# Designs tried in a protein design run: designed miniproteins, single chains, continued (2). Part 55

Each design is a single chain, and the fold is of that chain. pLDDT is the mean over its residues in the fold that is shown.

## One batch from the design tools (miniprotein)

Design m5877
Fold by ESMFold2-Fast:
Order: sequence, then structure tokens, then C-alpha cells
Structure m5877 (fold): chain A 90 residues (1-90)
Amino acid sequence: MLSKEARLAIVEAFIEIAEAGLLANAGLITNLTKGKVSQAQVSAFLRELAAAGLLEEHVLNGKTFYAPPGFLETGRVTEAQKQALRDAAA
């Protein structure tokens, strides 16, 4: 089970990517966490958040990406979505 610190690091990296208008993937988040978590741990936690309805999974050019619900239409993450992700990491 991931520590609270590791889960928060994944969530904050995801929020940073989404606020930049970009789609996140496990590799990019792993790089942003600076070795605090493995790519396998990031991928597993992103899948958990997607199963909870907090993220949407998208496959582009054979790579799996994650975004907040509605992000592909708006290019924006809402304050409510950011708070729900932070709460899920606690």
C-alpha cells in the first residue's frame, strides 16, 4: 500500500500536468515524483483513481493517459476535481 506522502506526490504531479493543459501518463508522473514512487506504483494508483471515477483513462498511440472527467472537452481541471483527488490521497 502506498504511503500518504507517496499518494499525495502522485496527485499533486497529476494536478500540475492537468493545470498545464496536458494529459498525464504514469511515466511523466514518475519523473515528477523524483523517485519517491515506481512507475508500477503510479500506474496502479492511477487505475484506482480511475475506478473511483476521479480520472478518465484514454489510450493514444498505444500509450495510456489519464485526465480529469470532461478534460478532453474543456482543457481544464476544476477546483472540486482537485479537492476530490487530494481527499482520495489522504
Scores: mean pLDDT 85

Design m5878
Fold by ESMFold2-Fast:
Structure m5878 (fold): chain A 68 residues (1-68)
Amino acid sequence: GSMAMKRQQILEELEELERKAVRAYLAGDYDTLLAYAERIAELYKELGKEEKAERIVASARALKDKYG
């Protein structure tokens, strides 16, 4: 969305989503991992970190393509 979020709120949501992504990875649930990675990437784009967002999705997609 085009609405400005508080930076701290975005960072807190990122920490929660990254914890959930790690749990999905450990469970071998690469579909869920990719879904969390896509949401994490959206939040990094809101922070102006587009390159980091692209790398996160690419890494999760590669894991899904190889193991999912």
Scores: mean pLDDT 83

Design m5879
Fold by ESMFold2-Fast:
Structure m5879 (fold): chain A 67 residues (1-67)
Amino acid sequence: GEELERLAQKLVTAVKNGDDEKALEYARELVRKIAELSPAFGELTDEEEEKFAESILKVVKNTLASK
């Protein structure tokens, strides 16, 4: 179902609450779920997953901080 949307909503809520630890946790879960659902990302290393999660979190924070 809407697992990715659910995780994205939790990530956004954590960012809005200033809970950086939970926000990063949800970003990591989102990256893992994307990797599971998309074979193109299925063999990411732990380092690549962490970097991707940090990038997603940065984009979300920047989007919410703009305007």
Scores: mean pLDDT 77

Design m5880
Fold by ESMFold2-Fast:
Structure m5880 (fold): chain A 94 residues (1-94)
Amino acid sequence: MVIGIALTEKTTEEELEKMLEKAREYKVLGIVYTPKVPEELLKKVEKEFKDRPALGGPIKESPYVFELSDIVLTSDEELYEELKKKGIPVELIK
């Protein structure tokens, strides 16, 4: 019952809000992000860590989020294709 959210430099605040809305159906939230994610999105993620059970961090330091997640959400089509090729359950958010 873990949902992962993967943020990249292409992720918008609206797309993050849609992913967080879908994550309300899951008890535990995993969040990973690339080094070039805007600070505004990272501040929103920090608030999320206070408001509900969340785990994760920088994508290179938190690969376990992909293994623990029942499904991973991303808005980045390139990341979606990479995760899908690796056999990770992933959904593309439009």
Scores: mean pLDDT 79

Design m5881
Fold by ESMFold2-Fast:
Structure m5881 (fold): chain A 95 residues (1-95)
Amino acid sequence: EEAVQEAIEHLRRALDILSEAANKADFDAEVELTMLIIGLTIALHDLERGNVEGVAEFLENLIEKLKSLAEKYPELKDQIEEARRHVERALEAVR
């Protein structure tokens, strides 16, 4: 399905951006970014397996966490907001 493939591509881009941010982050920011990376990886795996049920709600929760993290770590804000835009596009694609 084209919409699912679009969502997968956006989640992969978000993961790449957050992984780069985590590599440059201090310990506290790295831990929080790693938790978000795990969450996005679970969503990506569900979409790759065709398990679309619940993914939209899960992505909505991850978007909220990304917004909170961008406010907490202003030095990473641009990267986190770029990743958030990709997660929002993935959410739109699976709706």
Scores: mean pLDDT 86

Design m5882
Fold by ESMFold2-Fast:
Structure m5882 (fold): chain A 71 residues (1-71)
Amino acid sequence: MDREVAIKNLEVAIKSLEEGNVSAALKALEEAKKFAPEYDEELNEARELIRQGKIEEAIEKLKKILKKLKE
């Protein structure tokens, strides 16, 4: 259950970043952190990349976390 909620929110975060909606992406990222606390550090790193304007790097990092959650 929690893992599926985290996956859905990470997919929303990635899509929002691709669409240039940083606010929606950050909200989805915070929701994902609640349901995947084992990836809290990696999700915080993605948030920091977003804060630095490194959107493409943030998307890549979120896609890697998403792949791990689907394992």
Scores: mean pLDDT 84

Design m5883
Fold by ESMFold2-Fast:
Parts: sequence; C-alpha cells; structure tokens
Structure m5883 (fold): chain A 93 residues (1-93)
Amino acid sequence: MLTVTAETVFARTSTATITVTVRYDGDEPAPLHMSLHNVITGESTELASLQDVRKGTVVTAVYTTPMLAPEDTFRVSASAGYDSASVEQRVLS
C-alpha cells in the first residue's frame, strides 16, 4: 500500500514549492516511481525513481513549479509494483 501526501508553499514570484512525501507499506520490496502532472496542461515531471523500496520506506521529493497560470492543478502520483496512489494540489488565483 502507498500513502502520498503533498504540501504546497507559495512564493512571491508566482511560483510554488510542492513537497511530496510517499510512504510504502507493501509486504514485498518494489520499485518506486513518483511523478507530478499538471492536469490542465498535461505536462509531467519525474520526481523520483528508486529500486527495491521496502515496507516502512518514506521518500520525500521537492518540486518548484514554473510561473503559475490561473487554476493550475498538480496531480502527484506514486507507484510501487502493483500499488498506486495520487493526491491533487490545486492552485487558486
């Protein structure tokens, strides 16, 4: 099982920093992939790719956005083996 959390901090430059934390609680070691997608534009960025994450592993990645457009929505997705989880961060103008 994967748990994904995200925290967004806005900068004065009309950008944001998104801190993503993923916890893997699966019983078998698995490769972990983390990505961030702008739901509006369809652009995606890989945040992390790790081999053999084990039960209880916590991975943190930090992403700084480009200049934000109105209603930008970022979806953070993580997968490990057959498990997947996602959370959404919406930017309000």
Scores: mean pLDDT 76

Design m5884
Fold by ESMFold2-Fast:
Structure m5884 (fold): chain A 82 residues (1-82)
Amino acid sequence: SEDERLLATVEKVAEENIKKADELKKKGKYDEAIFVLEEALGLVEIARAIADLIGNEELKEKLDKLIEKIKEKLKEYKKLKK
């Protein structure tokens, strides 16, 4: 559906933000990297809520994996900053 294509676009934007955060981390810009990851997390959580509303279990599973990945990176980056 068109909504499923929109959700796939959100996944792509989130992955692009994850890559941007990794680049910022490599430059020692931990605060900026964390901010970008938090933005990506928010976008994926919104998409996950939409997937739940439309009852698409496959999209929910994909988005749950992406949420897990972003949360793991956030924990790592925050630990490195501390």
Scores: mean pLDDT 84

Design m5885
Fold by ESMFold2-Fast:
Structure m5885 (fold): chain A 92 residues (1-92)
Amino acid sequence: SPAAALLEELFALAHELQQATTLAEMRRVVDRIAALVREAAALFGWPEAERARLDELLAQVHAALDAGDLATARTLVGELLSLVVEGLSRAQ
């Protein structure tokens, strides 16, 4: 199913997050999560309030990456992944 495929990609991204040691690696993970969120929204009609929360968290992640703060970016990306997993799980 589309939701199952997106969940598998998300679990792979969670693994990549744990292995990420550079800002470039973190940006790659964030870009892929943003693309996955866009795809999920198109397929499942993601709730507006949930999209707003994800967009706000993505903005915070980008701010941390732009500041060169890998530790803060890692924490925020972890929170982002948690919200996306919750959203995809409800979309089934």
Scores: mean pLDDT 80

Design m5886
Fold by ESMFold2-Fast:
Structure m5886 (fold): chain A 71 residues (1-71)
Amino acid sequence: GSVLDDPEAARAAIDGALEDLKKDPTNIPVSVAAMLLAALSGDPDYVREAAERFEELGLTTEAKALRKMAE
């Protein structure tokens, strides 16, 4: 199946990446992966929620990109 056809699997992957970011918020590869997975989820509400969480972690550039993708 497509990643876009399985938002639950995409959300699980994003949640895992966000958990890793909570342990090490400077982990740039994990932040980029989470951003891409959020964009591929196809759920604009979840993409917006992920953007807010990135902003809380100080990843404001990534949060802005996610919000733009959700619109």
Scores: mean pLDDT 63

Design m5887
Fold by ESMFold2-Fast:
Structure m5887 (fold): chain A 83 residues (1-83)
Amino acid sequence: EPIVLEASPSKKDEIIQEVIERMRAEDRVTVELKGGSLSQKLEIAQRIAEAALDLGYRVSTEEVNGTIVVRVESAAVVEEEEA
């Protein structure tokens, strides 16, 4: 199930850690950032994206009716191209 979180500046580090722990346990994590200002949600989404990319995961971010949805999944190891 997606992680539904209220965007709060004081909780951004806790949110990032929870997402990282879930990524290690699960191949995909969806985070829905609700509440707060758009800038607060985008800051948290950016930090999640940076952490996920640093760990080699795929990340996508979208805005749906004022909710920022961050989708994180393990990199698809489908490229065994002899390039």
Scores: mean pLDDT 70

Design m5888
Fold by ESMFold2-Fast:
Structure m5888 (fold): chain A 105 residues (1-105)
Amino acid sequence: MIEELRERIKKIIKDEAERQILLGHLDKIEEYSKTNPEDAKKILELFKLQLEAAEALLENEGEEGEKKAKEILSKITKEQLEAELKLRGHLHKDWETEEKLLKEL
């Protein structure tokens, strides 16, 4: 799944800065999967749906693209959103640890 999402980002996202941000987010999800595999799977499914909605908007003009994107996004579950929030909490704790280590140098 992660490798498939990396390839799709490279094909869809033309802006280099945005591409780097999205690829970096996948790297964080991959690292998180080592300790939280069930939550990481839900986050990857959320990411896949968001990317599919972006593809629908790019491939279809006007109302048809918007309709397809809305249908795809309607498949996002509360559990997927909660898993993403847990990842954000985990990353914030890691930032505090890194700040403490840098202050001791």
Scores: mean pLDDT 76

Design m5889
Fold by ESMFold2-Fast:
Structure m5889 (fold): chain A 89 residues (1-89)
Amino acid sequence: MEEAKEEIRKMLEEGVSPEEIAKRLVDKYGYREALLIVEEVFQEELENIKKNKTPAEYKRETNRLFLRYQELVEAIREVVEKKKAGLDV
């Protein structure tokens, strides 16, 4: 679990696309686990922002974090739907 969270943080820092992160997570952990790992990482990052940032920085950083979270969750859903469609080909 901790290794999976660290891998996600590293990929996000390196600017890896949400689609690429989603493919890797779904392939390695499956759909449900991938979503849980992503949610856990973003919850931890949100707590860190809340503790370490001024109110102005908090608003900016949490908005950025939320957008990243939304993009990644949508990418995971899309990867799973495409895999389901592709399995019948």
Scores: mean pLDDT 76

Design m5890
Fold by ESMFold2-Fast:
Formats: sequence, structure tokens, C-alpha cells
Structure m5890 (fold): chain A 91 residues (1-91)
Amino acid sequence: STPLVRSVTLQQTGPGQFRLTIQTAPGHAAMVARAATQRLASIPGVSNITTTIDGDTITIDFSVAPDARQAVLDALRSFAAAHGGTFSFFS
């Protein structure tokens, strides 16, 4: 299977505020954005999800309750691996 995702990068932008940047295979950004947004929305404690697509780059800004931080990290690591990409986190 062709990898859909090249990289998933999570950056803390403020207290409980995060930016997720996903680099996708060409032409797959809209589908990957929907999947990533649905995955984040399924986690209790995640809110204020906003998604922007620029070419094959997806940017998702969202808020995370303190108790949800580990679940978000685990979910994004699993999401990246499931789609053939790498996960990185910066705080």
C-alpha cells in the first residue's frame, strides 16, 4: 500500500493549545485531514479544532485538557504509523 502520510508534527503553541502539521502524499490532503480531524474529535478533552489545507500540508489547531494530553500523543503516534509516516512532538 502507498503511504498516505509522510510526517505528523505536533507543536505546543500555548497552555493546552496545540498545532498539528501533517505532510501528505500528493492529492490526499483532504481525505487525511478528515481522518485526522475525526480522530482528534473522538478524544474526550479535545476541543476548538480548526483545520486548514495548503497543497499537501494540513494544519490543525486545537485545545487539549491536561488529562487528555497522553491520549492525544498516543492517538497521533498511532495515526502516523497507520498511514506510513513518522511522528514528532515539540513542547
Scores: mean pLDDT 88

Design m5891
Fold by ESMFold2-Fast:
Structure m5891 (fold): chain A 71 residues (1-71)
Amino acid sequence: MEAEVEELWARLTELVRAASPEQQAEARARVGALQAELAALAARHPDEETERAALPRAVELLRELIAELEA
């Protein structure tokens, strides 16, 4: 799962580099919002189980952003 998130993140990063400034800003805002939410959750409950519960949401967001940037 973590390796899959890293693979999706690498793909998103590659697409963002080729994207317009507007697409880059949108991707950064959406990823940043999720990262802030997950970081706040981890700070309150710093355990591996809590982190794993959040991974499916992170994967879905990364896939959505990749699909949008590829369209």
Scores: mean pLDDT 72

Design m5892
Fold by ESMFold2-Fast:
Structure m5892 (fold): chain A 81 residues (1-81)
Amino acid sequence: ALSPEEEALLLEAQALRARVGDILARGRAAGSLSPAEVAEFEALLARLRELAARLGDEELRAQLLADAATLEAAARAIAAA
């Protein structure tokens, strides 16, 4: 069972992933990310990694870091298009 603290961290991570998803969807539709969208994306990704570092569960931490890497790869794919 997750602690209340870990549950709160995962809920924040879910909200951050939703916002990142919105940025990536707009970038895909436009064929590029604006400098403002890149800056927001980098800030959200940094926060997601901070949340991962606060998780006591090693598997959940690894999963969240893998999610962050996948989102970063998606942003690079938009920049390469």
Scores: mean pLDDT 83

Design m5893
Fold by ESMFold2-Fast:
Structure m5893 (fold): chain A 66 residues (1-66)
Amino acid sequence: GELVRAVAVADVEPRFPTEIALRRGDEVAVDRAAFEESDWVPVRRLADGAEGLVPREALRLTGEAV
């Protein structure tokens, strides 16, 4: 899929092992189709490569390719 860069607009605390923590301003790679189609999106946190699900509303696409 097309991977695009997004930034966290809010802090995210994981509730389940499939979820990942984000802090406001964290950059992530996300599949564009997953972002457009799902309320929960799989991301890779760019700082450390950690992967997990986050709520779509906590992210803003920056329009940059990964």
Scores: mean pLDDT 80

Design m5894
Fold by ESMFold2-Fast:
Structure m5894 (fold): chain A 112 residues (1-112)
Amino acid sequence: SKTELKLIAYAAAFEAYRLMQTLPKDKHEQARKAALDAIRDVLREAGYSDEEIEYAVKIFQKILDEAESGSELEAGILLGLGGIARGVLLIMGVELVERVIERIREEMEKIR
């Protein structure tokens, strides 16, 4: 569903942003690209259409852009929603969110 994809995008954005803060600033663009590729790959492997993948990717990019360009409070709220989204998906048994987060973590370790 679009709601599930939106929640996955929020959870992925939270994890990507959290990990990016542990990296040097000059690696942030590479990290963002790696996270985008991870989301696309995992959703494609799970059988989502290109339209559904692009829907999730657009939400992910918007959340990261707003976190980077918004106020400290706005960033905190948006990223907090990502943590809640992960919890909700896990309670609902949507294991796909764990695969997305794991792939983002794996790709970020390669950038270190």
Scores: mean pLDDT 81

Design m5895
Fold by ESMFold2-Fast:
Structure m5895 (fold): chain A 86 residues (1-86)
Amino acid sequence: LSKAQILTGKLLSKNEGTPEQYLGLAILAVAERDIETLLENRKHILQALRFFSSFDTPEMEEIKQALAEMLKENGYDDWAEEILSL
């Protein structure tokens, strides 16, 4: 079980899902190459990315690029395009 999956379980069970927590979950899932955790939390991760994209930081651009690359490698080109358009 990945660290990202454990964190997702904790967030869902405690109803503590903040944008910061979902962004952290996305970063961990990319680091662990855990596509399933990204797929399960797609809507919340996208909402968090939209929120943080308003800050226009190098860190956010790096995260979006890493997510888009992983999604393209796994055949989810539409998702990658959506993330890159944020």
Scores: mean pLDDT 73

Design m5896
Fold by ESMFold2-Fast:
Parts: C-alpha cells; structure tokens; sequence
Structure m5896 (fold): chain A 108 residues (1-108)
C-alpha cells in the first residue's frame, strides 16, 4: 500500500515536471515510469519534433486488487513522429526524476 502509493505519486510528479519543462522549451516529451513485479523501476521517454502539439492527461484508478494504477491519455497530431530522447534530454529527464522523487519523499 505505502510503496504502491509512493510509486504512483513519483510517476505523477515526474509526468507533471516533464510536461512543464516541455511546454517551456517547446519540445514535446512524454515520459512513463512503472515498477515491475520484481520491484524494479522502468522508464520510457519519447520526444516529438519542436512545435508539435502534445496533451497528456493522468487519471488515477484502482485495479481489481485495490492497488492504485495510473492511466495515461495522450493527444497529439495523428501523423506525429515519436523518437527516442537525445542524451542531453535523457540527462534532463534524470534531473526531473530526481526532483520528483525528492518532492514526493518530502510530502510523505
């Protein structure tokens, strides 16, 4: 319960920070993070060309076992081309993940 709540809050905060940074820089970026059955954290990031419109909505749900889960809804251009993040962008995402983790720990 507490670990699941922490994981969900960390992901929510990371997505918010990435959305704010993307808006400020004009580079649409999507990040998703999850914890697998072995407790290992995973992260996937994708970027679009500058000027492409990206809208991201997070919805919190409960699964059949009463665990919190995040649904990620993404709206973008139908012809939008996704690509892997550059090394510079990966470094920025690493920084934002560390900030998200620190903010969540301070709130718990």
Amino acid sequence: AAADERAVRRTERLVKLVEEWSKKEGHPVLVASWVDANGVRHRVARELDPGAELKVRLTRRWDANGRPVLELEVETDPDARWRPPSPELQAKIDEMEAKADAEVEAEL
Scores: mean pLDDT 75

Design m5897
Fold by ESMFold2-Fast:
Structure m5897 (fold): chain A 78 residues (1-78)
Amino acid sequence: TTPSKETAVSMAQRMADAAREAGLDEVAERLEKIANDIKSGKITAEQAVSELVRIAREAVEKDPEGFERMVRILNRRA
């Protein structure tokens, strides 16, 4: 079992969907790229986590309202 890699891909895709619904299209594109890079083996799960944290920090600094909306969407059950 490789929960770390599967969890990173799943989280990146969920965050990308939430970002798109929040109107953060550039953030969504970056998150989709990370998910694909993990799946293709271009980056490790550890590198992906670091990139996700960096993107989240940049997003909250650039658009705190959009980031808050994204977090609310991400926490909503389907």
Scores: mean pLDDT 78

Design m5898
Fold by ESMFold2-Fast:
Structure m5898 (fold): chain A 74 residues (1-74)
Amino acid sequence: SAEELLEEFKKKLEELKKKVPSMTIEEIYEEVKELEKLYQEIAPKLSDEQRKELTKMLTEFGKEVAKVIEKLKA
C-alpha cells in the first residue's frame, strides 16, 4: 500500500542520515541516485499531504548531505 511504501521510504531516509557522515562522496551520490529512483516510483501513489511531508523531509536531508559534501571537499 501507499502507507507501507511511505514508511519504508522514511526508514531508508533515516538510515541514510545516520550513514552519510561516515560515507565517501561516491557512496553518497550512489545512495542519492537510489533514493531519487525510489521517490519517482512512490510519489504518484501518495496523497498530496504525504507527498508534501516527504518533500519536506527530502529537502532537509538534501541540506544535510550538501553540508557533508562541502566538508569532505574542504
Scores: mean pLDDT 80

Design m5899
Fold by ESMFold2-Fast:
Structure m5899 (fold): chain A 59 residues (1-59)
Amino acid sequence: GTKLTAEERKELAEKAVACARANGCSAAAIEEIRKLCLEEEDADVIERKALQIILDCAG
């Protein structure tokens, strides 16, 4: 996976949170996505886990 800088992780977090909000995710799910983006360095891991959280909200 691709390692992200702290600034790139923040940008990815903002995009992932916007996507989660568009899909009707709860505040708890949005917080989980934010935490994931701040704590994880690997872009592929962030994308995979964030997508799973968003899919759980939508289904």
Scores: mean pLDDT 78

Design m5900
Fold by ESMFold2-Fast:
Structure m5900 (fold): chain A 57 residues (1-57)
Amino acid sequence: ALTPAQRALLRRYLAAGDWDAAVTLLANVGREDARAWIEADPSLSPEQRARLLALLE
């Protein structure tokens, strides 16, 4: 599961457009936990959600 600190870092990376850093962080927490977070976080736009899911594949 993502920690509050990891979620804060992801928010920062996405705001900066740093997709490589965001995907690296998500890969470190594991694909299943990353996917569950992406689908459950209401603050993600549909475009951000689709891109992150595609990058995890």
Scores: mean pLDDT 78

Design m5901
Fold by ESMFold2-Fast:
Structure m5901 (fold): chain A 82 residues (1-82)
Amino acid sequence: SEEIMNRMKELYEEMEKVYKEAMESTDIKKIEELYKKMKDIYEEMKQLMKQLSDSYILEGIGIVLRAIGIITDVEMLLEKMK
């Protein structure tokens, strides 16, 4: 479960890098590709959440909520650029 929690943190760090690149980009097509990558990372995080022990559930929920927040930011950016 600690190994799963460490993987969740790695996925979130990867998502933050993709998020930063998306928010700094002016290319709609690039942002769409990065958004899709963030959604794929999020799906992996959802599967890992099912494997977390009770002692890690609250920390895992915190990471998922942050991930949803930055995904929503990129989605709103894409909607404004269309």
Scores: mean pLDDT 87

Design m5902
Fold by ESMFold2-Fast:
Structure m5902 (fold): chain A 62 residues (1-62)
Amino acid sequence: DENVKYAIDIAKILSEELNIKELKAAIEAIQTLLKSGELGSFSAEAVEAALKVLEEGLKKKE
């Protein structure tokens, strides 16, 4: 799935480049978008996959 793969690739870059504070803010923003259902061109599956990658990145930095 190209949409899921693209979301994961972006999330991996963000998890590597962002510090702990920025990564927490990104996770909160994405959780808010997922709850609202306003996901733009991304599927819920893609957003959930990206969120998981960001959460794993945060755990590794803490």
Scores: mean pLDDT 79

Design m5903
Fold by ESMFold2-Fast:
Structure m5903 (fold): chain A 81 residues (1-81)
Amino acid sequence: SYEELIESLERLLEEMKKETDLEKIRTMGIAFGLEVQRYLSEEERARLLPLLQEAIRNGDKELLLEVVEEAIRILRERAEE
C-alpha cells in the first residue's frame, strides 16, 4: 500500500539524515531507487531518476534527501486521491 511505502520512505529519510558514511548513503540511495521507481509515472521517473543517479554517483547527501522528500510528496498526493 502507498501508506506502508510512505512510512518506510520517511524512516529511510530520517536514517539518511543521520548517516555520515558515504558508501552507506550510496547504498541507501540505490535501495530507494529500486523500491520507488515502479510507483512513479514515466514523467516523474524522467525528472527524478537522473537527479537520484547524480546524487548516488557524487555522494551528494543534500541532493539525495531532496529527491527522497519529493518522492514522498508525490506518493502522499496519490494516497489522498
Scores: mean pLDDT 83

Design m5904
Fold by ESMFold2-Fast:
Structure m5904 (fold): chain A 103 residues (1-103)
Amino acid sequence: LKDQIKDHIAKAEAALEAGDRDTALAHLTEAAKLIVKVWDEDKEFSFEALVDILVLAHRLGLPSAELADVLRYLMQIQMEDPEFFLKASVEAARRLAEGKPLA
């Protein structure tokens, strides 16, 4: 599952850079759906993946109705560990402000 999540994040970023918003959104949604299943098994991996997903979601126009499915999946992590989700959100905001590429 971790390799599938990484693959979807990488494909979402590549599609976004190519201007293919629909493909980027599809891969981002699948990454969000998969991370909900495994986030608590490897918190270090899941933190970085969640940060990357949040960064890409903001680059796609969050808040936006098109991102509702991504947010619905990520809300499950927020409900289970709101502190973990808050830390990832703060880190995503920091990376967006600095204009850095995904880690």
Scores: mean pLDDT 80

Design m5905
Fold by ESMFold2-Fast:
Structure m5905 (fold): chain A 83 residues (1-83)
Amino acid sequence: MLTPKIKFIAKKIISDGAPAPIKEGEEVGILSLDLKSAEDLKEGDEILVVYEQPGKGVGFTLARVKEVERTEDSIHLTLEVVE
């Protein structure tokens, strides 16, 4: 049975002077080691963000959630890159 899918959008990326691997407005995947679902996402959480790079495959970055904005089918995230 097909379950509803929620899209994650990188609304804003904050980086401490390094080029962010993700562009604003891009769709990303979220991997959580302990969080159960998108419903658990809140400001201050650290999550693994999965992004696709054409010709390079899939990349991962650790990011801190600064803001969460939910729409009907999408969650727009303001993320701060953390190493």
Scores: mean pLDDT 69

Design m5906
Fold by ESMFold2-Fast:
Structure m5906 (fold): chain A 91 residues (1-91)
Amino acid sequence: MVEEIMETLGVDRESAEELKAILESFAPQVAEIEEMIARYGPDHPEVQERARALGRALLEELLAWAKRVGDEETAAEVERSLASGEELAAA
């Protein structure tokens, strides 16, 4: 996982381990959504709403991480994803 993050994002091991810790901190919320999907199905409104909220929180943490480690490319992509989510919600 750390090696995969390093290869995918072109960051050093220390930065990759920090990202891994961030992703692991969201593991309980991901598991909760997976349990909700198993119980209610992926198209259930509550499942979709919680998945969107978790996705936004994860993107905000990824943006903060990318800015902190100087990964300007990842930061720009995350900022675009956040902006696109807001524009699509307004449609």
Scores: mean pLDDT 74

Design m5907
Fold by ESMFold2-Fast:
Structure m5907 (fold): chain A 72 residues (1-72)
Amino acid sequence: MVTPELLERLRERLLAAGFSDEQAEAIVQGLREAGELSVTLAREEAAKLGLSPDQQETVARVVAEILAERAA
């Protein structure tokens, strides 16, 4: 289950990683529609947006970091 709090953290982290407001919002919206925050879904959403392989990896890494912080 994805909370508004997690989606806000994801948006902030993506902006800090150099993504545009439009790119960050599109990724967040895709994950909200999927109803789950996962590395696999994050990579898929980035790929659907036509982002480069490096950008796809960055999105997946950001999501992995957020999930690791929740488990700590």
Scores: mean pLDDT 82

Design m5908
Fold by ESMFold2-Fast:
Structure m5908 (fold): chain A 67 residues (1-67)
Amino acid sequence: MEEKRQEALERADRAVAAYQAALDKGIDVFVSERPFPLSYEDLDNPEVALEAGRRAVEGFRAAKAAK
């Protein structure tokens, strides 16, 4: 469980970093209401998906605010 949670959080961090890089290039490719696409596997662990989703949303909003 913890390992899956950590992996999901790391995926969220990578998505945020990619989004920041895209914003720096003037490309906004993410929809703020769905910043982190949940995979089919994430549905088997809703608590992990929820935490990763919140982390991604916070990161995406912080990236936009920093611009």
Scores: mean pLDDT 61

Design m5909
Fold by ESMFold2-Fast:
Structure m5909 (fold): chain A 98 residues (1-98)
Amino acid sequence: MEIAKEAAETLKELGLEKEAELIEAALASEGLSLSYKLAITAAALMNALEGEEKAQELAHEVASKLVKENGSKEAIEEAKELIRELIEKLREKAEAKK
């Protein structure tokens, strides 16, 4: 789960340790499905991007895809792409504060 690890590392770099810990706990859980791990990752990134309208939209798309098409390869790949967009938004927000 490289995308979830990338999200956790990005959150740690920005001092958002609680959000990173949520993703790491999900990744360490052997009982959680891949879909749940991706949903937790999207939720943590959305919390870090509080106030960003696009982040709410992207997180909602991730949740919708994973709920309707649970376990589908297409839904998982689309969810990973949306999570990547959330990571980029997080990096853009950090850059704007410099």
Scores: mean pLDDT 74

Design m5910
Fold by ESMFold2-Fast:
Structure m5910 (fold): chain A 72 residues (1-72)
Amino acid sequence: KEEALELASRVLEAIGAAMNNDKDKLIEMAKEGYYDEVKTGIGVGIRMAENAGDKEAVEKLKEIQKEVDKLV
């Protein structure tokens, strides 16, 4: 299914951006209508950062999540 492949690609893109703490990319994707995909990607990024013990990355990703939530 074309939509499923596109959405899966966007989730992977959001995970990559979250792992790089790329706030601008995550906000841009959310504004483009990929809000749910960005939210999923940030959630995965937070979990990975927590597992790695990277408290700074967790804090930054939670801040980005709050900004994305304000866009809706």
Scores: mean pLDDT 81

Design m5911
Fold by ESMFold2-Fast:
Structure m5911 (fold): chain A 83 residues (1-83)
Amino acid sequence: QAWELLLQASRYKKQGKYKEAAELFVKAAELFASKGTAADLQLAADAYREAARMYEKAGDMEKAKEYEEKSREFEQRAKELAA
């Protein structure tokens, strides 16, 4: 499920459909975040970071900042669980 969303997001990214790619990266991140393991929280952080980059390319700087902050938050949570 989450991996299929990442694959589709990557395809939209390659096609220049940055907003649609960002929305799918966000959905994938939410699914990874729901699993609660350190590895899944790291995957959520990575997906939120990709969403932020896609929103930046789409010109949505407010959403880019929002998802950069979420990426940092989930990266920190993943590190805390892995320690």
Scores: mean pLDDT 86

